Designed miniproteins, single chains. Designs and how they scored, part 66

Each design is a single chain, and the fold is of that chain. pLDDT is the mean over its residues in the fold that is shown.

## One batch from the design tools (miniprotein)

Design m2429
Fold by ESMFold2-Fast:
Structure m2429 (fold): chain A 61 residues (1-61)
Amino acid sequence: SADAEKARVEAEFMERVTALQAELDRLIAEGKPQEEIDAVVQRLTDLEKEYRARLAAIDAA
């Protein structure tokens, strides 16, 4: 069902968000350059867009 697929997608994206948040925290803690921090923030933004598009695709099916 669409609901089951959405739940699976949400779980998958939450795991990816958690991993990127951990990477962001590590970069900040290690005093990495702002460019490296910005790259991870951009990846989080792209992931959110991908998640929204994936949910829309499930609703369209």
Scores: mean pLDDT 86

Design m2430
Fold by ESMFold2-Fast:
Formats: structure tokens, C-alpha cells, sequence
Structure m2430 (fold): chain A 71 residues (1-71)
């Protein structure tokens, strides 16, 4: 579903941005994934969007550890 796909795509972009040290883009990806999760209507969409949120968080944490910046 649209919400699940958007959430996962946003989360993947957020993870890549976070790992690259682009925290503004990583936070934008996280916000988009969270918004997709809020709009999720099916269990499949909730699972996919939650996956996106977790990916973006992981990128922010890992990027923060690598750069010494807070997540």
C-alpha cells in the first residue's frame, strides 16, 4: 500500500543520509516515515512504515557515532 511503500522509501533515504552524516536529510526521512506510519491503514502498511522509521533511526544513531554528532 502507498503508506507502507512511502514509509519504507523515506526510511531508506533517511538511513543513507544519516550514514553519510547528512542529519537534516536523515531527520526529514524519519519525519516522512513517521507520517506514513500515521497514515497506515493495513497491517502490511504498518509493518513496512515501522521498518522505515527504524531504518532512519539506525542511520541517525550510526552516523552520530561515526561523526560524534548527537542523533
Amino acid sequence: GEAGERGLEAGLRGEEAGLAGDFAAAEAGLKEAMEALRKAETREEVIAATGGVLLAIGGLIEGGLRTGKPA
Scores: mean pLDDT 81

Design m2431
Fold by ESMFold2-Fast:
Structure m2431 (fold): chain A 115 residues (1-115)
Amino acid sequence: SAEIEARIREAVRLAAEDGRRVLLVFHSDAPAAVAAAEAAAAEARAEGFDVVLVFRASDLPALAEAEAHLRQGRRNADIAAAQAAIDAVLARLAPGAYERARAAGHLATLVFGAE
């Protein structure tokens, strides 16, 4: 988890240099996932990013609104490329844990402009 958290922070730092918006989605309310999401979101917000945290189905209306705003500010291809890049990083850093977390709905997702 520490390696994933460090990679998320690095991605946020790189995105900040391009003035990009960030959507951070965690499919888990586990304490460790919440703490990592809040830490990453706090850093991104301090750098002027618009960050939305989503942990459960009850957040779906806020997620839909955030996705609509993100799509209006960016090309859909850039969003898709960023998502694919983050998924690849997560799979590389924790292959077995990534698959188990995805199956359990405990996957953290950081969405921003294309890298």
Scores: mean pLDDT 48

Design m2432
Fold by ESMFold2-Fast:
Structure m2432 (fold): chain A 53 residues (1-53)
Amino acid sequence: MLKTAPSKEEMEKNPSLVEEEWKRLRELGATTSRSVGSGLAALSLRKVADQIE
């Protein structure tokens, strides 16, 4: 569900700023999500490994 992007009205108010900033944030967010996914897996696996051992 999209709820992160600003309204078209806000984009019209500051099209260059809002569009570029949000695009950059979204790109950073996407990269972070991937990294977090890997980090969460590693964190969970580390705890499970400690218990399994």
Scores: mean pLDDT 56

Design m2433
Fold by ESMFold2-Fast:
Structure m2433 (fold): chain A 63 residues (1-63)
Amino acid sequence: MSPRAQALIRAGEALRAGASLDEAAREAGLPRGTLTSIGFGDKEQLIRAADTVRTHLAQRAAE
């Protein structure tokens, strides 16, 4: 399980809860620029990416 995948999931959860990109970056322990790069500067894209990663990890953990 990738530390980066876990960090992305935490960032996505913070964004869904209404946090700013800077707050989500602090919660995940990632630089702001890393989140911008992953989501192309779009909060919706970041949330969707985090949801996709979380779903795949949950399915594998349930095997």
Scores: mean pLDDT 71

Design m2434
Fold by ESMFold2-Fast:
Structure m2434 (fold): chain A 118 residues (1-118)
Amino acid sequence: VEEAIRALMRGDYEAAVKAAEEALKKNPDDVRAHLLLGIAYYQLGDYEKAAEYFEKAAEKSTDPRLQGVAYQLAADAYEKAGDKEKAAEWYRKSVTLFEQAGDEDAAREARERAEKAK
């Protein structure tokens, strides 16, 4: 995943996708590789693919804070794609994960975003 992070830092989103996909070929359950693919596709404007990879990152993680972040990013991607219903649903899911992680600030922000996405 290091190569994908390096590519993202350079703004080379196509190289970031390629590097993260190579990481997933070696480890299909790599949470970080799924997050990096989501970020790269989001930057490329492919919001549906971004949301898909953020969901996969959350599903493969056991860390509630990281799951909350991934669901919030997926909600952001659905909002950009014009799917307000899915955006609101995923913001609500991220609230629960942030509450489980004890992150009151992140839970509050996700709650506000869920209300605005209606």
Scores: mean pLDDT 81

Design m2435
Fold by ESMFold2-Fast:
Structure m2435 (fold): chain A 88 residues (1-88)
Amino acid sequence: SELEELLEEARLAVEQGDEAIAELAKKDEELAKIAEIAVEAARYLLEYLEKGDEEAKKKAEELFKEAEELLRKARKERFPESWKEVEE
């Protein structure tokens, strides 16, 4: 099916992300960890789209939220001045 082919291509793209994350970890472990959680969220989202597993969808949403909160904290700690200038 067309959906199955698209899910297979998306899964391969997510696998390539792991290699990029490994390189990032050599320079920035915090950002690498955040990226790793985001990639894991994408894997659960693909499982939901492939199988209709509502538990996988919930797990993807939880992991995405965790990655977003960690990234928000990292940005505030590294770029505190930018948070004074950014409205929204």
Scores: mean pLDDT 72

Design m2436
Fold by ESMFold2-Fast:
Structure m2436 (fold): chain A 82 residues (1-82)
Amino acid sequence: DKEVKGLLYAGLARYYLKQGDYELARKYAELAKEYGFEGWANVILGEVYYKLGDYEKAKKYYQKALEINPNNERAKKNLEKI
């Protein structure tokens, strides 16, 4: 179902981010967003853009993650680095 697919795509996005495959991390984060995991996806997209040196996009994605969940500790800490 939609929730199971969203969790799978979010997990794949995290996996590829950890492996340094930022294109696949971005692809699966966008898929997770489509399946209702936008908060998690925005954190991963922020981290992808940060690793690519696009700090303005990274900042925007962390801010979007905090709009969805103001208590997202990962988004808060990562935003402070920019």
Scores: mean pLDDT 85

Design m2437
Fold by ESMFold2-Fast:
Parts: C-alpha cells; sequence; structure tokens
Structure m2437 (fold): chain A 62 residues (1-62)
C-alpha cells in the first residue's frame, strides 16, 4: 500500500541520516559538516514522508 511505502521510505531515510551523522563524527571536520548537512536533509524528508503517510492513513478508512 502507499502508506506502507511512505513509512518504509521514511524509515530508510532516517537510518541513512543516522549513519551519515555517525560517519560525520568519525570524519574530518570538513567532511563531517557535509555529512551532517546531508543527514539533516534526509531527516527532513523522512518527517515529510511520515506526515504524508499519516494523512493517507486517515483518508484510507475504506
Amino acid sequence: SRVEELRRLAEEDRRLSEELEEEGRQSTPRKGAQLYSAGAILKAGADVNLMLAERAEREARA
């Protein structure tokens, strides 16, 4: 279902953002800054996908 796909994408993006943040902590300051920025973008995208999934779930009463 579309709701399951959106939740799966959100979970994948969240996992990737966590991995990028961990790599950032173990990387050089310059590379770490880029990884943190990428992680923040993925995290924001995951939040949007979760909001869309909740809206779709509310509308999918049938």
Scores: mean pLDDT 82

Design m2438
Fold by ESMFold2-Fast:
Structure m2438 (fold): chain A 60 residues (1-60)
Amino acid sequence: SNLDMVEKILEAARRLNAPEEVIEQLEKLLDNIKKNSSDQSKVTQALTEAMSLMQQVRES
């Protein structure tokens, strides 16, 4: 599920010692998905942002 994917992204970011700002943003996105689980558009947007943040951590 989208929630599980963001949780995995957050765990991966923590293992890679991502900046605290990135970890905080991922935690906020995860919380947003939990609160807006009925809104597929918001959930998809939050997932996309989480994936983008994770890619920046891995590639930058």
Scores: mean pLDDT 78

Design m2439
Fold by ESMFold2-Fast:
Structure m2439 (fold): chain A 72 residues (1-72)
Amino acid sequence: MAAEEEEKKREIEEKFREDYERLKEELIEKGKYELALKGLENGVEAARKAGLEELAKELEEEIKKIKEELKK
């Protein structure tokens, strides 16, 4: 039971991470940095609500990098 729950958690986290990474890449390629930031901010909130603090921290770091790009 516990092993299956942990595996499901990792699977959900990976899919969540992949979805936001894809969204970020797509929007950045289109020059829509502000939309990419909004998507990642939503991702941080969703990740924290789901108890995925590591993922939330990773997304926050990506937001910081995109903000730097937006200011270039």
Scores: mean pLDDT 73

Design m2440
Fold by ESMFold2-Fast:
Structure m2440 (fold): chain A 55 residues (1-55)
Amino acid sequence: SAAAEAQVRADLLAEVRKIVDEGEKNGLSWDEVNKRIQEAADAYRARLAAVRAAA
């Protein structure tokens, strides 16, 4: 559903913000931050596909 897809998008945005904030606080490199963002994006694609398949 559109509502379920919107929730997945909201969850991804919150996760990306946490990754950036934690990266700044813990002195992570941009490469490490970008890697974590890419992993979150990959998980987002999988979750979105599952939501669409369940509809």
Scores: mean pLDDT 82

Design m2441
Fold by ESMFold2-Fast:
Structure m2441 (fold): chain A 95 residues (1-95)
Amino acid sequence: DPSLEALLRWLRGEITAAEAEKQMTPEHKELLAQASKALSDIRKYALEGDFAKAQAVLDEFLAATDNPELRELAREFLQELFAQTQAAAEAERRK
């Protein structure tokens, strides 16, 4: 799905929101606008190690959408942030 691929590429920082919106359905464009704030908050809590708060923000965001593919992408984003945070901590511990 080109629309979901555009959303995923935006979540990875590979394209701008404007570029993603050109490839997205109207429903996904609205979710992109809402997701921008929610994903920023999820990232902030995840980087602070507060995964309980990150999960709560994710759950509230997912309650706003019935799209199972978007739910999966949001969860993968949180998992990627968690893995990056753990890798950074491990690298620091090995210095």
Scores: mean pLDDT 67

Design m2442
Fold by ESMFold2-Fast:
Structure m2442 (fold): chain A 60 residues (1-60)
Amino acid sequence: DDAAKAAEAARAGRIEEAAEHLAKALAKDFGVDEEAARKALEKAGKEDPEGLAGFAEALA
């Protein structure tokens, strides 16, 4: 699923790809704005890549 793909991308250091997959998962499951979530997650992931990976793994 998108959360699992986000976790894999984040662990590989592909932060932009991880944020994109995670934003899709959040939009589908929680009804958040996908584009706003993607921008926020990309910024957060660039500052804390391990935190982004952990969050994605928790959702997968």
Scores: mean pLDDT 79

Design m2443
Fold by ESMFold2-Fast:
Structure m2443 (fold): chain A 57 residues (1-57)
Amino acid sequence: MTEEAQKEALRVGEEARRLGLESAYQALEDAVKTGDTQQMRAAAEAGRALVRAARAA
């Protein structure tokens, strides 16, 4: 669902921003602006990987 993809992208983007991952945050915001479900899902997946790596450091 587009709404679920958008909510997940916004959630991951905010988490990335809190961790100082500004580039990841910007990529997620840009994906949300497109309104494209596939782009939002891909950006959220990439963002989750970066957030996981940052939290493990």
Scores: mean pLDDT 80

Design m2444
Fold by ESMFold2-Fast:
Structure m2444 (fold): chain A 71 residues (1-71)
Amino acid sequence: KAEELAKKGEEAEAKKDYKTAARLYIEAARIAFEEGDIEKALEYLGKAVKAASKLDEEEEQEIKLEVLEVL
């Protein structure tokens, strides 16, 4: 479920694995959109973008494009 993926994202952030965290949040957002929970999906996408801000510019742009694909 979306919440379980978001929790794994939080664990990845704690380990400073921001790329994995961002991708887990994007997957959580996709599931939330499929469930019709738009507010929760946007919250997860916000967390993904925040995690991506800790990456280099190339990786951050890659994650931002993945976020736009979900919208």
Scores: mean pLDDT 83

Design m2445
Fold by ESMFold2-Fast:
Structure m2445 (fold): chain A 60 residues (1-60)
Amino acid sequence: MEEELEKEVNDALARMFAAIGNLLKSQGDIEGAKKEYEKAIEIAEDEELKEEFRKKIAEL
């Protein structure tokens, strides 16, 4: 049961990194955005969420 809570926390942290990536992308910092999305993928435990971030990198 604690593993499921940790997954939720890690997925939330991953979303925070993705939000930073989105902000950097909007500022034209493509390299910074890619780095933050990569951090999001490393932390995320949800496979669908990881795939979403991979698509974000592909769109850069």
Scores: mean pLDDT 81

Design m2446
Fold by ESMFold2-Fast:
Structure m2446 (fold): chain A 82 residues (1-82)
Amino acid sequence: ATEEALAALDAARAVAEAELEGEARQGVLDLIDLAKAALRAGDYETALTALEGARELARAEGAERLAAALDEAIAAVRRVAA
């Protein structure tokens, strides 16, 4: 449950590091790191909001593979929250 969500977040982080540069990379990484901290604290609302923000940034940059990885992370967090 939580371990799978954290693994999905780490996978999305690796894709962001590979596919983005500059301010866009830093923005997405900061949001993923916020989501990881929130998830560990049981703050699922903050985690989901941060991941949805990261997904919007990924889409704005045309990073479709990253957006898909973030969709998987969002789904994993929703499974923990349920």
Scores: mean pLDDT 87

Design m2447
Fold by ESMFold2-Fast:
Structure m2447 (fold): chain A 119 residues (1-119)
Amino acid sequence: SISLTESGGGTYKEGSSATLTSKVSGVNFSDSLLSWWRQKPGELLEFVASISADGKTTWYAPEVAGRVTISVDFANSTVTLNLSNLKVEDTATYYSVLFTTDNGPKLAFGEGVQLTVVA
């Protein structure tokens, strides 16, 4: 019943910016931790960013700190990842992930959105 629908993928030029957005439904996400994770070709799933249920606390992976921002729009039930100064190494499938304790602790994953960065 929980659904995370991502958008904003595609092919981007190195040095440009991308905005990835996830529309959340089926849960009161204000009781949830919202995050973005990515899987680069041939690599393990890695953490990118998270934001607290109240939108006040953010956490960023050191590898992307200073280049990405995570934000939440409670009115539209969306979590957004803004990536600036894109590098070819940012090429990955990006997943929005929701952790909630609503009706027990659980994780929900979006289907993933592909971001390709070309030189």
Scores: mean pLDDT 86

Design m2448
Fold by ESMFold2-Fast:
Structure m2448 (fold): chain A 80 residues (1-80)
Amino acid sequence: SSERRRRAASLYSAGSILEVGAEVNEKLAEEYRKKAEEAKKEDEEKGKELYKKAEEYEREAEQDRRASEELREEAERIER
């Protein structure tokens, strides 16, 4: 069915967008973890703030990766 193929393509596209967003947030999380590691040696509270920021980006990335995986699995199921 052309309808199923179009729906699957749309889900793959949406999943790809979420995957790119997750990659950006993962890079930001790593950046903030490095900043936190350096900052905590001079200012423990500043280091903690930066670690919380990194954890927030990690959670956003994990959420987007799970959503992307679910969309890809749905698209794959539709293609079957």
Scores: mean pLDDT 87

Design m2449
Fold by ESMFold2-Fast:
Structure m2449 (fold): chain A 60 residues (1-60)
Amino acid sequence: SPEKEKKIKEIEKEFNEQIKKLEEKAEDPSLSEEEKKKIAKEYEKLLQEANKKIQEVEEE
């Protein structure tokens, strides 16, 4: 349905914006290598959460 497609696009846009923010945060020279690795894990977590939200919309 058009409503479901719109919701999925909004989830994808939000995910892309969050990823850009993580990339910007990773460029902070005050971050340790361990903090950068945490950012990489946060990226994977955001991807999984976005996929779950998309699945929930599809199952509505």
Scores: mean pLDDT 82

Design m2450
Fold by ESMFold2-Fast:
Structure m2450 (fold): chain A 74 residues (1-74)
Amino acid sequence: MLSEREFEAEVLVAFGNAWIGLGNILKSQGKNEEAIEAYEKAIELYRKALELDPENEEAKENLKEAEEKRKELE
């Protein structure tokens, strides 16, 4: 079973994924500045998840994707 830290990391990843989803919707509407802010919030959440669980592969991969998505809009 997950430790409390691993569980907290999974919750943070889920919130990060929600922010990525919002960022994608905002990007599709041409709201690039708001999309960047949403991706930045996801990046912060994935980084916090990796502080709690450094081996979380989903957080590692999703962090890379979030950083690329943010960079494409800058």
Scores: mean pLDDT 86

Design m2451
Fold by ESMFold2-Fast:
Structure m2451 (fold): chain A 55 residues (1-55)
Amino acid sequence: SLSAVELRVALAELRKGLAQSPLDEAEAQAILDELRRDSSSAPALGRRLRALLEQ
């Protein structure tokens, strides 16, 4: 598991990657918007995004 600070850094990188990913832009934007607004949800959503991108 990543700390909240490390997850925020990872989310910044994922934001750049998702902008160029084959993932639906609307879905990617919705996930990033949720994570950006509420860092307390970041661990769960960050782990899902990381797992998806690492597979």
Scores: mean pLDDT 60

Design m2452
Fold by ESMFold2-Fast:
Structure m2452 (fold): chain A 70 residues (1-70)
Amino acid sequence: GLSQLGQVARAVLGDQAETFLVIAGQVVKDFAGDPEKALAELRKALRAQLPVVDAERAVEAAEPVLKELL
């Protein structure tokens, strides 16, 4: 669930985990039932707020958990 997303975000992003969790929570709410669109929107939103390398690492690590939430 969201707690598992929190653990993944903190492991990959450290102090930037909160930014990821706010964005990921909104994406899960807006795109429930469409994992591919949710992942694309998450990547887009994270790239606006985080370095591309950090955004991609966070999405890759969170993808299994996000697919369970969507």
Scores: mean pLDDT 78

Design m2453
Fold by ESMFold2-Fast:
Structure m2453 (fold): chain A 63 residues (1-63)
Amino acid sequence: DKEVEEKIKKLKEQIQTYQQGIQQTQALARQGRLDQDVADKQIKSLQEKIKALQKELEELLKS
């Protein structure tokens, strides 16, 4: 199913983008360019987005 394969690809790409966002946020905090408390909140937000996308991916893979 071409459309399901495209959806899976897009979900995986978004998950990777958010994972990279977490790494960048951690790097900025380490460099003192971002307050640690702000970084922690951003990371938690990104982790919740990843969790939601992973659930959607799992449902598509079960189909």
Scores: mean pLDDT 84

Design m2455
Fold by ESMFold2-Fast:
Structure m2455 (fold): chain A 59 residues (1-59)
Amino acid sequence: TETLKLQFELEDAIVNKDDDKVKELVSKLPKKEAVNVIQQVFIQGKISISDKEKFTSLV
């Protein structure tokens, strides 16, 4: 689905710390899905707790 493609793009943007791209993609996704992607990236150890809080604030 288009939503699944956006989820993968959001994961890549979060890992690359592309704040502008993250902001764009979270606006296009359902809030629940955006939060879930951010949480999964954090659980995988790919971002810090500070980055998790920053990106979650954009949702």
Scores: mean pLDDT 84

Design m2456
Fold by ESMFold2-Fast:
Structure m2456 (fold): chain A 84 residues (1-84)
Amino acid sequence: MSPEELFEKGLEAYKKGDYETALKYFEEAIKIIESKEKKSKEDLELLRETSLNAAKAYRELNKPLEAMRYEGIAKKAEEELKKL
C-alpha cells in the first residue's frame, strides 16, 4: 500500500472516530516516507500532513507527549520544504 493510500485510510478512520486505527495507518505511511534515502517535495508534503493528523489523533486520545513527537516530525518536514 502506498503512503498516499495509507494516509487516506487513516483520514477515513479518523473521521469515524477510530483514532487507534487512524494512527496505525498514519504511522505506517510515515515509516515508509522516512525510510526513503531521498525525499521528494511530494514526500515531504505528505510527511508533514500525515504527521499533523497523527498528532491530532494522539490529542483526541489524550496522549500529548506522543502528539508533540509527531508535531516535531511535521515541523522538520516543513523546514526541509522551505529549502526546496
Scores: mean pLDDT 90

Design m2458
Fold by ESMFold2-Fast:
Structure m2458 (fold): chain A 71 residues (1-71)
Amino acid sequence: SELEKFLEEAKKKIEQMQKEIDDLRRQAIDAADFGSQDEADALMKQLFQKQLELYDHLKEVERKVKELLEK
């Protein structure tokens, strides 16, 4: 179905974005423990931005799922 194809594609995109967030979180922790505070702060800003991008994407997915379910 169209819904099944959309959900499969959405899941792959979400998994990719989650991996990027997890990698940034690990890098930020490593920078805080072993690097400079400036490096940690820069990575935390990137992490926050990626989390906002994921939130926006999840909102778009929710909207599209509702649209497909109403048909």
Scores: mean pLDDT 84

Design m2459
Fold by ESMFold2-Fast:
Structure m2459 (fold): chain A 66 residues (1-66)
Amino acid sequence: SLLSQEEIDEIKKELLEEMRKLGIPEELLKRTEEAIENQDLELAVEIGVEIAKLLGLDTSNFNPSK
């Protein structure tokens, strides 16, 4: 089934909220939002790699800053 704009918006909000709870920085949240809005799979993959690296750093050498 084709997703409606409302369904896409709900999925986007839930994804961004979960990412925010994980401590993903706002810059990556905004890029994720744009990737979803533009349905840019290549950008989504690049963002996913950056998030994976960030989470890897957070588990090994996490920064105690807010």
Scores: mean pLDDT 70

Design m2460
Fold by ESMFold2-Fast:
Structure m2460 (fold): chain A 66 residues (1-66)
Amino acid sequence: MQFRVTFTGSVEAEIGTILRLIGEPSVEVERDGENTYLVTHHGSEAEAEALLAELRSLPHLEVEEV
């Protein structure tokens, strides 16, 4: 599963979320702009969907499936 994450909040929220993502097994994070990241999940579909749901619940970022 692959999705773009765009941060619209504070730098602290951005740093916390990125550290959360790079700590996940089977997750790749690439910078795709100043506040935009491309996230690729190589794990199970259920794990990828759970992570996507977690990110979509956060008010300080936007998530788009690609």
Scores: mean pLDDT 77

Design m2461
Fold by ESMFold2-Fast:
Order: structure tokens, then sequence, then C-alpha cells
Structure m2461 (fold): chain A 76 residues (1-76)
């Protein structure tokens, strides 16, 4: 269920989510898929906290799933 957040609260959560998402992208690029998975999950959780219908939450979780798959089947 959506809970009302102030604009300042949304901004803070978005900055935190964007940070975790960026860290996940860097770790993924380095082949650190297990660490990338953790960061993408954290980003997705925060995006859902802001707006559960935001496609960014889905994208974060999708990248987490990709990271999990690559832990079992290395890309290189």
Amino acid sequence: MNESLSEEEKKKLKEEADKYYAEGQELFAQGKYEEALDKYIKAGDLYEEIDISDPKAYEAYMNALKSAVLIAVPEK
C-alpha cells in the first residue's frame, strides 16, 4: 500500500536509491556479481518505497536477477 511521503523524504530516498543503483552498475562492470546483486536489491527496495509503480524498481530487481544468474554462469 502506498504511504504518503513528503517531497524532501522522496528526494532523500531517491538519492540513496540512485547511489546503490550506481554502485551496483560499477560492481557488475567489474564482474563482482554477488556484490552488485546486494546493491541492486537495496536500490529496488528504496525505489518501491518512493513509488511502487516506478519502473526503476523493476529495473533494479531485473539487474539483481541478472547478477544472480552470472554468479552461477560466469560471462568471461
Scores: mean pLDDT 78

Design m2462
Fold by ESMFold2-Fast:
Structure m2462 (fold): chain A 62 residues (1-62)
Amino acid sequence: TVVTGAQVANIGKAIGMLFGDEEGSKGLIDLGKKEPDGLFTSAEAGKAGKVSPSLVSQLASM
């Protein structure tokens, strides 16, 4: 799955709310703010949030 910087920031917020992962949430939100016009793979977003690419793909579809 490919996600926009804005979607990455929204996924970060969702991870913080659903899993209480403040570090992962911050990493994804910071990545989205740094590159708002960027396109990221699930693997790239997963590395920033320290979460699985499958979880990123799941949250991107919500």
Scores: mean pLDDT 74

Design m2463
Fold by ESMFold2-Fast:
Structure m2463 (fold): chain A 59 residues (1-59)
Amino acid sequence: SMEHEKEIRELARKFREAVEKGDLETAKKLAEQLLKLVESDPVLLKVAQHELEEGLAKI
């Protein structure tokens, strides 16, 4: 679903911005929202995991 992928990318972008700013509380909340959105779709779950991994690598 293209719409869900766009929403995932927007949440992942906000997550990366929060991580880069050192706002770990906001980053945690965004990560939780992202995972809840994708928990029922294995393909979207892999996309979300990859985006979160990249965000954490920027710390």
Scores: mean pLDDT 75

Design m2464
Fold by ESMFold2-Fast:
Structure m2464 (fold): chain A 72 residues (1-72)
Amino acid sequence: SRARELAEEAARLAREAGRLVREAGGEVTPEAERLAREGERLLEEALRLAADDPELAEEIKRIVEGAVAEAA
């Protein structure tokens, strides 16, 4: 689904932002901040598409939470 595709792209951006922070010794660079903001925007779009489907909304949240946990 499009909502899942957006969630997977948001997850990819979260992992990339985490990688950049790690490469910078824990510093949140402007590039990492930009990627994190774009990921949040895509997550909001995915959740909007899943507004009438609570199960899909939970799946979307788990996809992104998993990526954020991996990035930490």
Scores: mean pLDDT 83

Design m2465
Fold by ESMFold2-Fast:
Structure m2465 (fold): chain A 64 residues (1-64)
Amino acid sequence: MSGEEAARKAREAALAGDAEAAVEYVKQGAMSGNLGLALRELGEAVAERPENEGARQASLDAGG
């Protein structure tokens, strides 16, 4: 899996409210050297839907 693909999947999981999947994809992004991109996509998902508690929880659990 590419780091860009992992970052995109983290954002999609966060928008779906799946905090556990979002954190797992952030870890995959980190392993490929794309931690910053994965955290940015996760943060943008939270900003896009601030009422989504799952996305917010994923951001906190991922360390953002």
Scores: mean pLDDT 75

Design m2466
Fold by ESMFold2-Fast:
Structure m2466 (fold): chain A 98 residues (1-98)
Amino acid sequence: SEVDRLLQEAERLIREAEKLINEDGNVEEALRLLEEAIELIERALKLPLSDEQRQRIRQLLERIRRLAMEVLRKSEDKELILKAIGLALRAIGLLLDL
């Protein structure tokens, strides 16, 4: 399935971002990976979805929101904080439209 391939790649990017955030690594790169994951999810949302795929998308978006909030808690960089807020709001917006 095209949807399953997109969601698998999104999950991989989210996992990589999570590692960077948890290891106090490159936060800017982590936010870039989360943005790329949202773009893949947005592509999947344009395709016919099963209930199982819709639930998987919800779980991935919630994970993106939580990771973006983790960046907000750990960062003192205004630009990174604003990017994290933007990603969290984008994930919440997609969750509400599901």
Scores: mean pLDDT 89

